# Ledger of designs, part 10: designed miniproteins, single chains, continued (4)

Each design is a single chain, and the fold is of that chain. pLDDT is the mean over its residues in the fold that is shown.

## One batch from the design tools (miniprotein)

Design m12321
Fold by ESMFold2-Fast:
Structure m12321 (fold): chain A 68 residues (1-68)
Amino acid sequence: SRSDLVSRFGRLLAEGTSLWDKMTPEEKKEFLSLVQEWSDALLAGDDEKARETIRRIEKFLKEVKKKI
């Protein structure tokens, strides 16, 4: 459901925020870009793109954690 997507995004946003000070400027820019893409997909009513963006954020944060 859309509520599940919003809840999943909220958890990823909290995780990204906790890692923010450990990100490079390039990683910070990528994270903000992914947040914007998710927001745009949700506002467009494109739940499939919103789910895809969630998976991309999860992968991004996993890669950030691997390097710290």
Scores: mean pLDDT 86

Design m12322
Fold by ESMFold2-Fast:
Order: C-alpha cells, then sequence, then structure tokens
Structure m12322 (fold): chain A 89 residues (1-89)
C-alpha cells in the first residue's frame, strides 16, 4: 500500500469523526510539524481538511487554502494532491 494514501486516509478519518474543536487543534499541530518539514504531517493535514470539509466542519475556501498549503510543502500541485485525496478515500 502507498504510504501517502495511508496517511491521507488516516487524516480523512480523523477529520470526519472529530468535533470542530478537536479538528482545529489537530490542524494547528499538523501545521506546526508541516512547517518544520514533515511530509507525513502535510499528508495527514490534507486528509484532515478533506474529512472536515465532508463533515461540514470546514468551508470549501478553508479546505482549498489548506490543500494549497500542504501541496506547496510537499512540492506537488494542489490538483495532484486533490487526486491523491480522491484515490485515498
Amino acid sequence: MDTRLTLLRSGYEMGKSSDKETLEKALRILREHTDRGSRGAALVLAGVAYGGLEAGKLTKEEFDELVRYAAKQLGISPEELRRLLEEAV
């Protein structure tokens, strides 16, 4: 199994199941790790954002910003990251 898809799916499951406060805390912690160069944190963050969007806890605009941020840190396009998210779920 692709490790990237596993991390995206794990984030998605967390984002979908978490309450809004837990979601916001998770996104903050994941952003801190992503800023320090953690590619794994960037993947989990993108998954959390997608799960939060589908659960109605994030707006489309917030999701789009988080995907752009994560994609930049991963060195891929936002379009490629969205493709990986769709494949992971």
Scores: mean pLDDT 87

Design m12323
Fold by ESMFold2-Fast:
Structure m12323 (fold): chain A 93 residues (1-93)
Amino acid sequence: SQQSQQLNQQGQQLFSQGNYQQSIQLYQQSIRLDPNYYQSYYNLGLALNQLGNYDQAIDYYNQSIRLASGRDPSMVRLLNSGILYTQSRQQQS
């Protein structure tokens, strides 16, 4: 929806400023308004990854893949790369 897209964009702005905790809140609000908006799940995963919450980040990436499968092949490829990168960081932590 338009509202979920706006919340996602506001979250991305906060993320770019390093405000990961506030970006998470906006992505969660976006998901509550539109549970099928897979871009918010991806962005929530990115913010969790920045905070070192790797298992939660991978879970949200997988949720985004399920929603994007068959609809957005570019997003699915990006999410699979994100999972591999996050797993690599988790092993180094």
Scores: mean pLDDT 89

Design m12324
Fold by ESMFold2-Fast:
Structure m12324 (fold): chain A 67 residues (1-67)
Amino acid sequence: SAELKKQGEELFEKGLQAEKEGDLETAKRYFEQALVLYLQLESSDEDAQRKIAEIKEKIKEIEEKLK
C-alpha cells in the first residue's frame, strides 16, 4: 500500500529528527513504529526489505547508546 509506505517513511523521518535532537528514546520508538509498518510490506516490496534492514541497524545503534 502506498499509504503504508508514506506512513512508514514519515515515522522514519521523525525518528531521524529525534536522534538529531538527542532524544534517543523517542527516536527508538519512532523507528520501532516504522519497522512494524515496513514489515507488513516485506512480502510484496524489495524496497521495504532494504528499509527494514536499515531501521533494524538504527534501532541497534540507539540501544547501544542507551546502555
Scores: mean pLDDT 83

Design m12325
Fold by ESMFold2-Fast:
Structure m12325 (fold): chain A 94 residues (1-94)
Amino acid sequence: MVELDAEVTRLFQEIAEANPNASEKEMAELLAERFEELGEPELAELVREIHEAYVAKDKEATARALARFYILAGADPAEVEAALAAFLAQLAAA
């Protein structure tokens, strides 16, 4: 059973609506700061890691960092790992 934290999606939307002219880097920093304020420093660090991998155009590193983020946010590790494996297989086939 997978329970994704709907609050993560809500926080992202709230920050995006409050900062409509923010760059991708600024959005990542604002989201990370918000997680730190909520007492979730590990989620904050993963948001920064995801952005760094994305800017480096490392799709594999980005996918792996996203998988760790979802697991830490309460997703089922087995289901996230299955989704990651499917994505990496598609990436390797392209």
Scores: mean pLDDT 73

Design m12326
Fold by ESMFold2-Fast:
Structure m12326 (fold): chain A 91 residues (1-91)
Amino acid sequence: MLISIFATVGGKTRLYGMVGADTVEDAVEQTVKLIEELKKKGVESIEVIIGGDRDDVLRAAEMLKKKAEELGLRVKRERFGRRTAVIELEF
């Protein structure tokens, strides 16, 4: 699966990183590490776009939300498509 991570700083949203992995667990773990880095940098918000097979996307989204909440982040918005999930996170 493929996960794209965008960060907003000073009202501007930019691509921060991309994670490609063969498993949901590996993709989520790598994404969480990038979110922790962005938290330390004090970004305004993070947008995560998850792409892959529907069941994998849904499972990755749920795992990512749980990990984000454990890190003290709030899920501002969620949107699901056939093969995509978009999760907006804020501090």
Scores: mean pLDDT 87

Design m12327
Fold by ESMFold2-Fast:
Structure m12327 (fold): chain A 82 residues (1-82)
Amino acid sequence: MEELLRAAELILEAQRLGSEALKKGYDPELVAEAERLALEALELLMRAGGLPSLEAADALLQSAPGSLDPEELAEALAAVLA
């Protein structure tokens, strides 16, 4: 659960930075930081879920219901992994 909560926090922070980059006319430094956090989150999902690849982790994330709350997102990810 702790690793899924951390992954959820990183995913939401990456989405926040991506939105801020877009609002600032696509700031490349914010885009790069968002991509870095998203990759770290996918690596955590891969390890926590015992998934074979980052692509599998991304597919799992896409199948989970969306949330702006990291605890709700973590619970959704845990449910999909069960």
Scores: mean pLDDT 78

Design m12328
Fold by ESMFold2-Fast:
Structure m12328 (fold): chain A 70 residues (1-70)
Amino acid sequence: SLDAIEAQVRNAPTLVDMLRIFNDALHELKAQNDEAAREELIRRLTPLISARLVEILRKHGPKEDLGTLG
């Protein structure tokens, strides 16, 4: 379910892990031809990913390797 995917993204330790979970879920929903669920997932997860990126950039600055900063 979308709630389970959102929980996985919220519990992901790094930004890279969040993006991997999001991308994998989008591909699976596309394979299922569930466009409504894909749109809803994008709507739910985009603000979570954006918030994590902003947190990393505030803490470490824009020249840091985002893959190591989680």
Scores: mean pLDDT 79

Design m12329
Fold by ESMFold2-Fast:
Structure m12329 (fold): chain A 70 residues (1-70)
Amino acid sequence: VEKLIKEAEELIKELEKAKTPEEAKKLYLEIDIVVGVLEIVGGVNKDEELLEKARELEKKAREILEKKTS
């Protein structure tokens, strides 16, 4: 789980560096997949801290994507 969180955080850093809307959309899709896995794991295990972390990662990625695709 920690590896997936770290992977999502690294993808978000890459999303911040994205120079084109197409690159940003591709990185967002990758982040969305990883966050989706974290949400499934958190839901199955009733891990509220993990679910909260997944929501934070998704929100941050979405905000960056909106700035890159405006």
Scores: mean pLDDT 83

Design m12330
Fold by ESMFold2-Fast:
Structure m12330 (fold): chain A 80 residues (1-80)
Amino acid sequence: SPEMERLVAEAARVVDELARVLAELGDTPEAQKLKEQVLETVNRFMEHVERGDIEGMREEVEKLRELLKKAEELLKKKKE
């Protein structure tokens, strides 16, 4: 489905951006916790993909965006 393909592409873009921000944060406890939350969210997203659950895919993409915002806020506060 075009919507499913769009959501997969969007999830991939957000995850790539998260990977860049988290790499810049380094090995802090906060960054490690975010990495764990990203992995859990990606795993749930993939379960929704396997089921064809478009609504579940949208919810997990939104969670990825929230995690990205949190990672960007932590990077801004790093003050190094």
Scores: mean pLDDT 87

Design m12331
Fold by ESMFold2-Fast:
Structure m12331 (fold): chain A 75 residues (1-75)
Amino acid sequence: KKERIRELIREAALEAGLDPKTAEAVAQSIVDLLELNGEIDKVTDEEARELGERSAKVVKNGRQTVADLRAQAAA
């Protein structure tokens, strides 16, 4: 199940526009967090895909936020 959830998150993140390296890192991090919290066995396939899609959006938004903060600090 863990590997299946990881693949579903990775595929959803790729579909949402993350590069393969970042999509793999995101999928692994989410799976590790779910396992640490004892939630991995409770995650459905649909929830795994939702996590991948939303995580891709968060990563993209986070990269933009960091860029904005660096621009402010450089001023």
Scores: mean pLDDT 74

Design m12332
Fold by ESMFold2-Fast:
Structure m12332 (fold): chain A 68 residues (1-68)
Amino acid sequence: MLSGMETGELMRRLIREGLSFEEAARRAQELAGAPSAERQEVLREVGEKLREIGDAIEEGLKTGKPPE
């Protein structure tokens, strides 16, 4: 399992990516108990998906177009 500090960092990352405190805490606890390979894959997928959403919003703000 991840250390308490690593779990806290994981939870903060999930909150920054747009999850609520409750969802981030629950997800971080689930991931802390998961095998390392699965944790890394899930984090990569979640990060990529949320980055795509964030990039679309940022593009809309910078170019004046709403995200589709």
Scores: mean pLDDT 64

Design m12333
Fold by ESMFold2-Fast:
Structure m12333 (fold): chain A 70 residues (1-70)
Amino acid sequence: SMEETILMARALALLAEADYLLKTKAPKEEIERVLREMREVLEEMKRMNLPQSLIEKLEEAIEELEEALK
């Protein structure tokens, strides 16, 4: 469906952004923004029962971003 395609595209884009922010030691505000968006996408993906492998990658990225904010 279009909704599934959009969510998967958003998830992949957010994963790439998260990797970039972590490697560049981006400002806390940018990390917090991506974290918020990732959590929203993750919740929607779980509701739609989208691929578990992608859900797991998002959960791992969220944990890494949360660690970076400590």
Scores: mean pLDDT 86

Design m12334
Fold by ESMFold2-Fast:
Parts: structure tokens; sequence; C-alpha cells
Structure m12334 (fold): chain A 86 residues (1-86)
């Protein structure tokens, strides 16, 4: 789980930098909410699902770049989850 948590932290650091650069308080609040939920997820698969939901909400707010970053990370976490199923 250390690798998964590191990926989540790095991704959300990038998202927060984008939101802060834009002065986007609404996007930043949503990013913080999904970050806390993803870190508390008991598995990489559940973390990926939380990040996918966060991406959908960001798209609804018109933050397509941030949504794409979250989906890409969710896919990476699913690949890691598949490797642990051996």
Amino acid sequence: METVKSIIKLTYKRLKEIARRRGDEEGLDLIDETYKKALEAPSPEEAAEIMEEGARKLEELGRDEEAHILRSTADQLRVLAEREKE
C-alpha cells in the first residue's frame, strides 16, 4: 500500500497546484474531499473507484484536465491491483 499511497499523494499534489494556479476554490475543495477518501480506501481498487467519481464531478465543473489526470491515476491503481491478485 505504500506505492499506492505515494501515487495518490503525487497525483493530488499536481491537481492542487493546477487548482491554486487558477484560483479555483470550488475545484480545490472537491480535490481535497476526494483525496481524503482515496487515502482512506482499504484497497487500490476502491481508491480507483473514488478517483473515478472525483473525475466525474470535476468534469461536471468543467475541469477536464484535472478529471483526465484522476482517471489516468485510477487506471494505474487498477493495474497494481491486478498484480496483487496472483
Scores: mean pLDDT 81

Design m12335
Fold by ESMFold2-Fast:
Structure m12335 (fold): chain A 66 residues (1-66)
Amino acid sequence: MRRYHVTLRDERGNVVWEGTVEAEDVDEAVDAALPHVPPGRTVRVLVRDENGNLVEEVLLHGPPLP
């Protein structure tokens, strides 16, 4: 397992969640952030490695509103 720092920012750039996750790769670290994405919202996920280097940046959509 590797340690990643994950930050979720909304469309205005506000931090909606951040935390440290242990994952085998960056895709698993992104998956660990999915429960923290608000329903019906799009967030930018920033994943940093243990040295603070940005290793991945993706957009995630929360589950659809009814």
Scores: mean pLDDT 80

Design m12336
Fold by ESMFold2-Fast:
Structure m12336 (fold): chain A 70 residues (1-70)
Amino acid sequence: LRAELEEENERLLEALSQLPEEEQKRLLGELQARLRALAPTLDTPEGQREALRVVRESLERAERRLEELK
């Protein structure tokens, strides 16, 4: 699960790096707010699975935005 979180986070950062700076800041801010809400549960398997879902949703949004800008 931790390895999956790290892998998805790396993919997210790569996708975000291809977006304009203003889009990167906006999407990172939204992601950070969602992850902060989960912070108390991140030491549990349930919280880690929810964090993985949040990161994956953010990755999908970043990829969709990249597609729209092409």
Scores: mean pLDDT 78

Design m12337
Fold by ESMFold2-Fast:
Structure m12337 (fold): chain A 95 residues (1-95)
Amino acid sequence: SPEEKVAELERLIDEAFKLLSEAERLINQYKETGDEELLKQAEEKIKQVRDLISEARKMIDELPDEEAYRLRMALSILEGAAYFLELQVKKLKEK
């Protein structure tokens, strides 16, 4: 049902936001400590976020436009945030 698909999408989006916040925390810890393992863990979490975004994008195409609007906005925010963290990691590795 649309309600079940919305609930599953919301769960995936919430998980992606949690992983993204964890990745940002790891990047900030790396900036303080220089521990390359933290940067590697951050990259792994960002990859997980990208996988969740891909899954959510596939599912959202099955929803009516009205139900999908809020979820599409959340995914766009996640995509922008993931891209920003990817750029930060790349810059830190070039140092």
Scores: mean pLDDT 87

Design m12338
Fold by ESMFold2-Fast:
Structure m12338 (fold): chain A 57 residues (1-57)
Amino acid sequence: SSSAEQRIQLLLEVNEAFERMLQWMKSQQPEDAERLEQLLEDNRRRTQEEVAKLQQS
C-alpha cells in the first residue's frame, strides 16, 4: 500500500542517517570499530524486520 511504502521510505532514511553517524564515530574512535559495527548490524536487522512487517500488509 502507499502508506506502507511511505513508512518504509522513512525507516530507510532514518537508518541511513544513523549509519552515517556510527561510521563517523568509528573514524573518531577506531578501537571501538568492532562494537560500532555490531550496532550497525543490529540496527539493520531491526529495520529489515519492521520493513517486512509493513510489506506483509
Scores: mean pLDDT 80

Design m12339
Fold by ESMFold2-Fast:
Structure m12339 (fold): chain A 65 residues (1-65)
Amino acid sequence: AEATGKGAVEGAEAAGAKAEGKIDESRNVVELTIVGTGVVGYVPASNSPEGARAAGAMLGRESGY
């Protein structure tokens, strides 16, 4: 879960966006918030760190900043 959350944030940052990741163990998801746009995405906590990076990068690109 921690590695997946970190991966999602790093993916978004690699796409040029600032992001914050918050793990919600009760929902088994990582809540990824793109700073500046307020876009929020959810990545399954069961996702691999590599898959989470890809999802974060996609969300960062979709933010349009």
Scores: mean pLDDT 70

Design m12340
Fold by ESMFold2-Fast:
Structure m12340 (fold): chain A 94 residues (1-94)
Amino acid sequence: SDSHTQQLAIEAAKGLRDAVEANKDLLTPESYKEAMDYLDSAIKFAQQGNNQLAGIFMDDAVQAALDGAKSPEDSRKIAQALNDALSEAVKKVD
């Protein structure tokens, strides 16, 4: 449903933001700022019910975080943290 999709988008965007913030030391300062700016936009659009724009900004944030990791090993750690955040968002909306 639209309500379920909106709540999932809100929880997903917030979870991704928390995961990026918790792992900021694995990211370049520029990539951290870029990912956080995208996630702030994702949260705003999700709260407005614009699930399409929220999804686009979440995808941009994930790409910025993965591309801006300090090493390939840090990129894998970030990818796992982001996947865990998305899984927890799904559980919260179930």
Scores: mean pLDDT 91

Design m12341
Fold by ESMFold2-Fast:
Structure m12341 (fold): chain A 60 residues (1-60)
Amino acid sequence: DEEAFLAILKRVLGKEEVDLSKLLPELGADGLKIARIIAEVEREFGVRIPPERLLSEPGF
């Protein structure tokens, strides 16, 4: 699961390496990118993630 999640983060953020100890906004993910990550994770794992949980952080 962690490798699949990392692949999603790298794809959406356009980065070769992602530090999982950092929050998504600290990795340069604005609200739109966070929404894309949620959508890809939900499709990949067949789960439901409340958008409010990750989209409350201010972006650019």
Scores: mean pLDDT 66

Design m12342
Fold by ESMFold2-Fast:
Structure m12342 (fold): chain A 78 residues (1-78)
Amino acid sequence: PPVVTVSSESARVGETVTNTASGSSPPDLTWRDERGNVLASRSGSTSISLTPTRPGLYVKLARDSSGEDGRPVEVLPP
């Protein structure tokens, strides 16, 4: 299964955060908010960046044919 890198578990609005995953197969990467809205996605990639515009709990996810991994990111007010 892919492994999402724990490079940051918190950020502020306006800061660029990156969903980075490792593994032998390039995963599908997704950023979503706490309501499950997809904010950004990229297939077959090891990295995708997001600059949050609103505070809240975001989730970075990676999925490939062998499984999935996810990490929360708390986005604080600017």
Scores: mean pLDDT 73

Design m12343
Fold by ESMFold2-Fast:
Structure m12343 (fold): chain A 97 residues (1-97)
Amino acid sequence: FKKEREEKKKEYDENIESILDKVRDNLAAMFSSKDPFTQDVAESFARMLASVSKMDENEKNRRISSRFLARLSDIAESRGLTALSEELREASRELEE
């Protein structure tokens, strides 16, 4: 329990949140695409992110992923991707308990 290790972990966690925000914005743009291939890739990637998030044992990462998937679910719903939205919402709830 050394303060220096906690500070380095804090910087890492902030970087992960920034990366997830960028991933969310890119997926949101892809969900809005009229290209079926781009949309299918985005949906598959979103489902994969939900699955791998459930494998993470780090409690802080699970909370960050829960919030990420909840926001992504809202975006998917707004784009008419109802089935994906429901799947992402369920995954978010599972990560939150």
Scores: mean pLDDT 75

Design m12344
Fold by ESMFold2-Fast:
Structure m12344 (fold): chain A 80 residues (1-80)
Amino acid sequence: SEAERLLQEFLARVEEVRARLPSMSPEEIGAALRELSRLRDEVVAELVKLKVPIEELNRIYFELSGRLREVGEEALALLA
């Protein structure tokens, strides 16, 4: 499904950003996190089109947001 495609794209982009973190400026990191946030929202939007229940939508949203938090924590550790 389109939601599955976007989810795989999100996960691939997370790994791509993580690989680039040591060479990124704080400004570039902020931009990358905003892009990942938009991709997360696209996944959720496609699930809404499939009429997934709100409870399941929230579960997926928080799972993907957790991945974003992990990237942010890794970036913060590199800047410390």
Scores: mean pLDDT 84

Design m12345
Fold by ESMFold2-Fast:
Structure m12345 (fold): chain A 85 residues (1-85)
Amino acid sequence: SETEKAKEEMEEAYKATQENIERLKSLGPYGDDMQKDFDAMLQQAKEAAKGQSELEKARSLLVAYRSSRLRAEGGYRVAEAEAAA
């Protein structure tokens, strides 16, 4: 049950992060840069979770997704500000 909840939170965070990145892509090249950063963070998190339990892996990925989501939100604000200039 604990592992199941962690996986659900991880999947929700992944979808939220992808939604923010796709929004950025509609504003120009910043979305592509954020996708690259997100992909890099996922690879690092997966490597760090190597040999860990499924629960530990899910929690590590959740942290990576939350970090990427905040970064994508920041990128969106920059792109929005540039579009307004």
Scores: mean pLDDT 69

Design m12346
Fold by ESMFold2-Fast:
Structure m12346 (fold): chain A 62 residues (1-62)
Amino acid sequence: MPKLARATAPVPKLSDDELELRPGDLVEVLAEDKETGLALVRSLATGEVGWVPLSHLEYVPA
């Protein structure tokens, strides 16, 4: 099953490699970088892919 997460706080887009998220947005987690605390995610609403802080995500059951 894909790993799903929900944004718990607003995520601003600060660079082209980042993804803007609003609280409650659902994303599919593609990869995690635990050293930087970032996750590569795909937005379920838009299909956009980008890096977001792991601290702003809450994993949800599939």
Scores: mean pLDDT 77

Design m12347
Fold by ESMFold2-Fast:
Order: sequence, then C-alpha cells, then structure tokens
Structure m12347 (fold): chain A 74 residues (1-74)
Amino acid sequence: VDEAIALLKSIKDQIEAMSLKGKRLTLVFKVPVPVELAQKLSKLPEVEDVLMSGRLLEVVFKEEEHARKVYEAL
C-alpha cells in the first residue's frame, strides 16, 4: 500500500474530492486522470482493478484495510 500512497500523494494537489466505500476508493481530479497514474496503480499487487473516466478514478483494492490505509494517508 505504501506505493499506492506515494503515487496518489505525488498528485494530491490535483485531487478535488475523494470517497471510500468498502474496497473502492473514488477520486475526482481537477483535470483528466493521467493515464500513467492509472497504469501504475493497476500494476500494484494490492490493487484488484482500476477504472477511469475523464476526471474520475476508481481504485478497487483486494482488501478493505488497504483501501482504508490509502484513504486515511491522503
């Protein structure tokens, strides 16, 4: 989870809103989601799925605890 936290913190200033629901972390960006960010997140072993649509990014973690740790660190 430290790598997910580092990736998202590096662009925290571009995050307009975020919410957590179970294993799903939803982020709304001020600009279109960087494709490279979604690709890097999708390669992490703790990440089950990554969905992006315009300014919306959804990261689905394999464990709810992992999603919570990332959310609380942001």
Scores: mean pLDDT 85

Design m12348
Fold by ESMFold2-Fast:
Structure m12348 (fold): chain A 65 residues (1-65)
Amino acid sequence: SAVDARIAAMLAALDRGLQNALEYGHLSEEDAQRVREAMRPTIEEAARSGDSSLLRGGNPRAAPA
């Protein structure tokens, strides 16, 4: 479904950011898991509502509305 695809895409973007932070030692694997868990309900809500502004910083491309 479109919502599932959106959730998957948002989680993939989050995971990429967390992998970079882990590689550079900015946070632990435990902290990365906490961030992923904390962001999950916000990502699901953003995907269902179509409102990426629920995610801090919105679109990384900085494209305005």
Scores: mean pLDDT 71

Design m12349
Fold by ESMFold2-Fast:
Structure m12349 (fold): chain A 61 residues (1-61)
Amino acid sequence: SMMDQMIEAAANMLVELAKANNLSREQFEAVARAFADHLVARGVLSEAQAEELIRRALEKW
Protein backbone atom coordinates (compact mmCIF):
# COMPACT_ATOMS: atom_id res chain seq x y z
CA SER A 1 0.00 0.00 0.00
CA MET A 2 1.02 3.67 -0.25
CA MET A 3 1.28 3.85 3.53
CA ASP A 4 3.54 0.79 3.63
CA GLN A 5 5.79 2.43 1.01
CA MET A 6 5.92 5.64 3.08
CA ILE A 7 6.82 3.69 6.26
CA GLU A 8 9.56 1.81 4.34
CA ALA A 9 10.95 5.10 2.94
CA ALA A 10 10.86 6.72 6.41
CA ALA A 11 12.68 3.73 7.95
CA ASN A 12 15.40 3.90 5.26
CA MET A 13 15.75 7.67 5.73
CA LEU A 14 16.10 7.34 9.54
CA VAL A 15 18.91 4.77 9.13
CA GLU A 16 20.72 6.90 6.50
CA LEU A 17 20.48 10.06 8.66
CA ALA A 18 21.67 8.19 11.77
CA LYS A 19 24.69 6.70 9.97
CA ALA A 20 25.52 10.02 8.25
CA ASN A 21 25.56 11.69 11.70
CA ASN A 22 27.52 8.86 13.38
CA LEU A 23 24.80 8.12 15.93
CA SER A 24 25.26 5.19 18.33
CA ARG A 25 22.72 2.35 18.29
CA GLU A 26 21.21 3.78 21.51
CA GLN A 27 20.91 7.30 20.01
CA PHE A 28 19.39 5.82 16.83
CA GLU A 29 16.77 3.88 18.84
CA ALA A 30 15.85 7.05 20.78
CA VAL A 31 15.55 9.13 17.57
CA ALA A 32 13.47 6.45 15.81
CA ARG A 33 11.09 6.21 18.78
CA ALA A 34 10.81 10.02 19.12
CA PHE A 35 10.12 10.42 15.38
CA ALA A 36 7.47 7.66 15.36
CA ASP A 37 5.81 9.05 18.52
CA HIS A 38 5.74 12.54 16.95
CA LEU A 39 4.01 11.18 13.82
CA VAL A 40 1.34 9.52 16.03
CA ALA A 41 0.86 12.80 17.97
CA ARG A 42 0.41 14.65 14.64
CA GLY A 43 -2.14 12.08 13.38
CA VAL A 44 0.10 10.95 10.51
CA LEU A 45 0.51 7.36 11.77
CA SER A 46 -1.51 5.02 14.00
CA GLU A 47 0.27 3.48 17.00
CA ALA A 48 0.49 0.15 15.11
CA GLN A 49 2.06 1.88 12.07
CA ALA A 50 4.53 3.68 14.37
CA GLU A 51 5.60 0.33 15.88
CA GLU A 52 6.07 -1.06 12.35
CA LEU A 53 8.21 1.99 11.41
CA ILE A 54 10.41 1.46 14.50
CA ARG A 55 10.67 -2.30 13.83
CA ARG A 56 11.77 -1.76 10.20
CA ALA A 57 14.24 1.00 11.13
CA LEU A 58 15.89 -1.13 13.84
CA GLU A 59 16.09 -4.17 11.52
CA LYS A 60 17.91 -2.01 8.90
CA TRP A 61 20.55 -0.79 11.39
Scores: mean pLDDT 88

Design m12350
Fold by ESMFold2-Fast:
Structure m12350 (fold): chain A 75 residues (1-75)
Amino acid sequence: SSLENQLDKLLDILTNSKNDLDIKRALDSITELLKENPSLKKKVEPILEKIKSLLSHKSEEVQKAAKELLKVLEE
């Protein structure tokens, strides 16, 4: 589906990007996508450790965005 393809691209940014703004925007976009489509949460499970590692990221905005995504994943 188009939503799954969109999620795949966002997950790719989280795993491969070194750009703080791209990572932050990907985290925010995934958070909103999962709030509207909770069934997609299972697709994020394989990179859960990567998302947790972003809590220690050098950018405070990335840390905050990762924390919000983890809250949505715990619901």
Scores: mean pLDDT 86

Design m12351
Fold by ESMFold2-Fast:
Structure m12351 (fold): chain A 62 residues (1-62)
Amino acid sequence: MRVSLEEGAEVAARAGEETAKMLGIDPEKSAQAGRELALAKGLTDRRLAEMAGNIAAYELAK
């Protein structure tokens, strides 16, 4: 699904936040990392933005 760049960043932030809660890590830091990753890559697809948020959370959990 096509979304705006701002919407993609927010989707990534929310996905990262939820994944961080499941992993027991900082949800705010994960949301920020997901948002930054989506913006850096110019993600305007909802699915790709969600994946970016999840990836950011898993990278922070290492």
Scores: mean pLDDT 81

Design m12352
Fold by ESMFold2-Fast:
Structure m12352 (fold): chain A 83 residues (1-83)
Amino acid sequence: SFVDKAIEMAAAGATSEQINEALKSDPRVEKVEVREDSVIITFKPGTDLVAEALEAAKRTDIVESIGLAGRELILYLKPEFRK
C-alpha cells in the first residue's frame, strides 16, 4: 500500500522530497512530510483515513503510535527509526 511504502522509505532515512517523488502517482495522497520522530501523510478530500490508519497500525515493527487530524495521518516512529 502507499502508507506501507511511505513507512518503509521513512524508516530507511528517506526525505520528504524522496518519498513524494517516489509515490507521486498515488491519486489519494496530497503530500508526505518526514519529521524527526514522525511521518505525516496528507490525503486528498474523500479518503477514508480510518482505513488508512488501520493499514498503518499493522506496521508495529516501525510505528509506535498513530494520530489523525483532519486530512492528516500522523505516524510516530519507534526510537530506532527517528532521525
Scores: mean pLDDT 81

Design m12353
Fold by ESMFold2-Fast:
Structure m12353 (fold): chain A 96 residues (1-96)
Amino acid sequence: GGLEGGKAAKRGGLLAVEAGAKKKNREAINAGIAGALAGIGGVFSSEKLGDYEGGLSAKSGGDSARHGGILAGSKEAIEAGKKGRELGEKAVEEAK
């Protein structure tokens, strides 16, 4: 659900920040930060509000992490971001 999606988005975002820093790509770092924060938000919201809110945040975080991974050339960040988006999307659909 949103908890697992948030964790994946957080991981993808942090990987995008690391790869972006190595490449000195500010846009990748910013996208990675956004992905990590939204991923953390997905974990927190899933625990406090429910899988709908957590899933929305995880989906957003996964998209940002994937974008940062693409900019930085990080396959691991791209895959973690995709997982965050897919798990977040499932959490949103199942909670409707």
Scores: mean pLDDT 88

Design m12354
Fold by ESMFold2-Fast:
Structure m12354 (fold): chain A 79 residues (1-79)
Amino acid sequence: SEIEELEKKAKEKGLSEAQKKLARFYVESFGFSVEDALRVAEGKIDEEIIKKLEEIFGKKIIYSKEELEEMVKETIENL
């Protein structure tokens, strides 16, 4: 399953439990691929991830990649 693949890859990448929880949330709630969800949890946000988030939320994201990466880091720190 996608969740089993996510947990395996998260462990291989040395992600924290908070990062794994965030990635799992993106897969289960937003339909992200395992790879894209793990990239978000690592704070690696690119144009493809931003476009997918805009499609899911039906609105333009006004933040830069750097600002979004900082927001993800803050979210992980508070999980």
Scores: mean pLDDT 75

Design m12355
Fold by ESMFold2-Fast:
Structure m12355 (fold): chain A 65 residues (1-65)
Amino acid sequence: SKNGEEAGKEAKELALKGVKEGKSLEEIKERLQKLILDYVKKKKLSDDEAQYASLAALDALSLGS
């Protein structure tokens, strides 16, 4: 869905920005969870879409330095 694509993009950008700014992995994960939960709370994402976006962002962090 468009909302799922938008959430995934924002999650990846937030993760990459956090790494660039020298934030800890724990802080980045906390911010990612807050972002995804906000989308679910606003009914813009299903639970499945939220889980997928979260995993995609975390996977990007695992492959990045």
Scores: mean pLDDT 73

Design m12356
Fold by ESMFold2-Fast:
Structure m12356 (fold): chain A 109 residues (1-109)
Amino acid sequence: MIPKPDASKEEIIRAMRELIEKLRADGTPAAQAAADFLEGMIDAVERGLITPEQAARALRAFKEAYERGDYGAGIEAAVDVMSGQLTPEEALARAEAHRDALNAAVDAA
């Protein structure tokens, strides 16, 4: 369950920890990398490097890509949201476009 932007830091951290548990249970290298990334987000929130609101937005962008099976796009979208430059929707669209461009370049080679 994605916490709301006004959720407490504790609620956001709990939601991230629940997702980490699911990713670790998946056991694929992509899921493990995504879990490692989310552990880094928890550390950043606990250290005050990002706000709880930024973390909630980043988690939303990540979860939308994760539900489509694209953990790489999820990580890229979450990073863009945490940088404060893009909305979750814009960050996800950019990450998906980047992946599409890379795949097209590989197919053209």
Scores: mean pLDDT 73

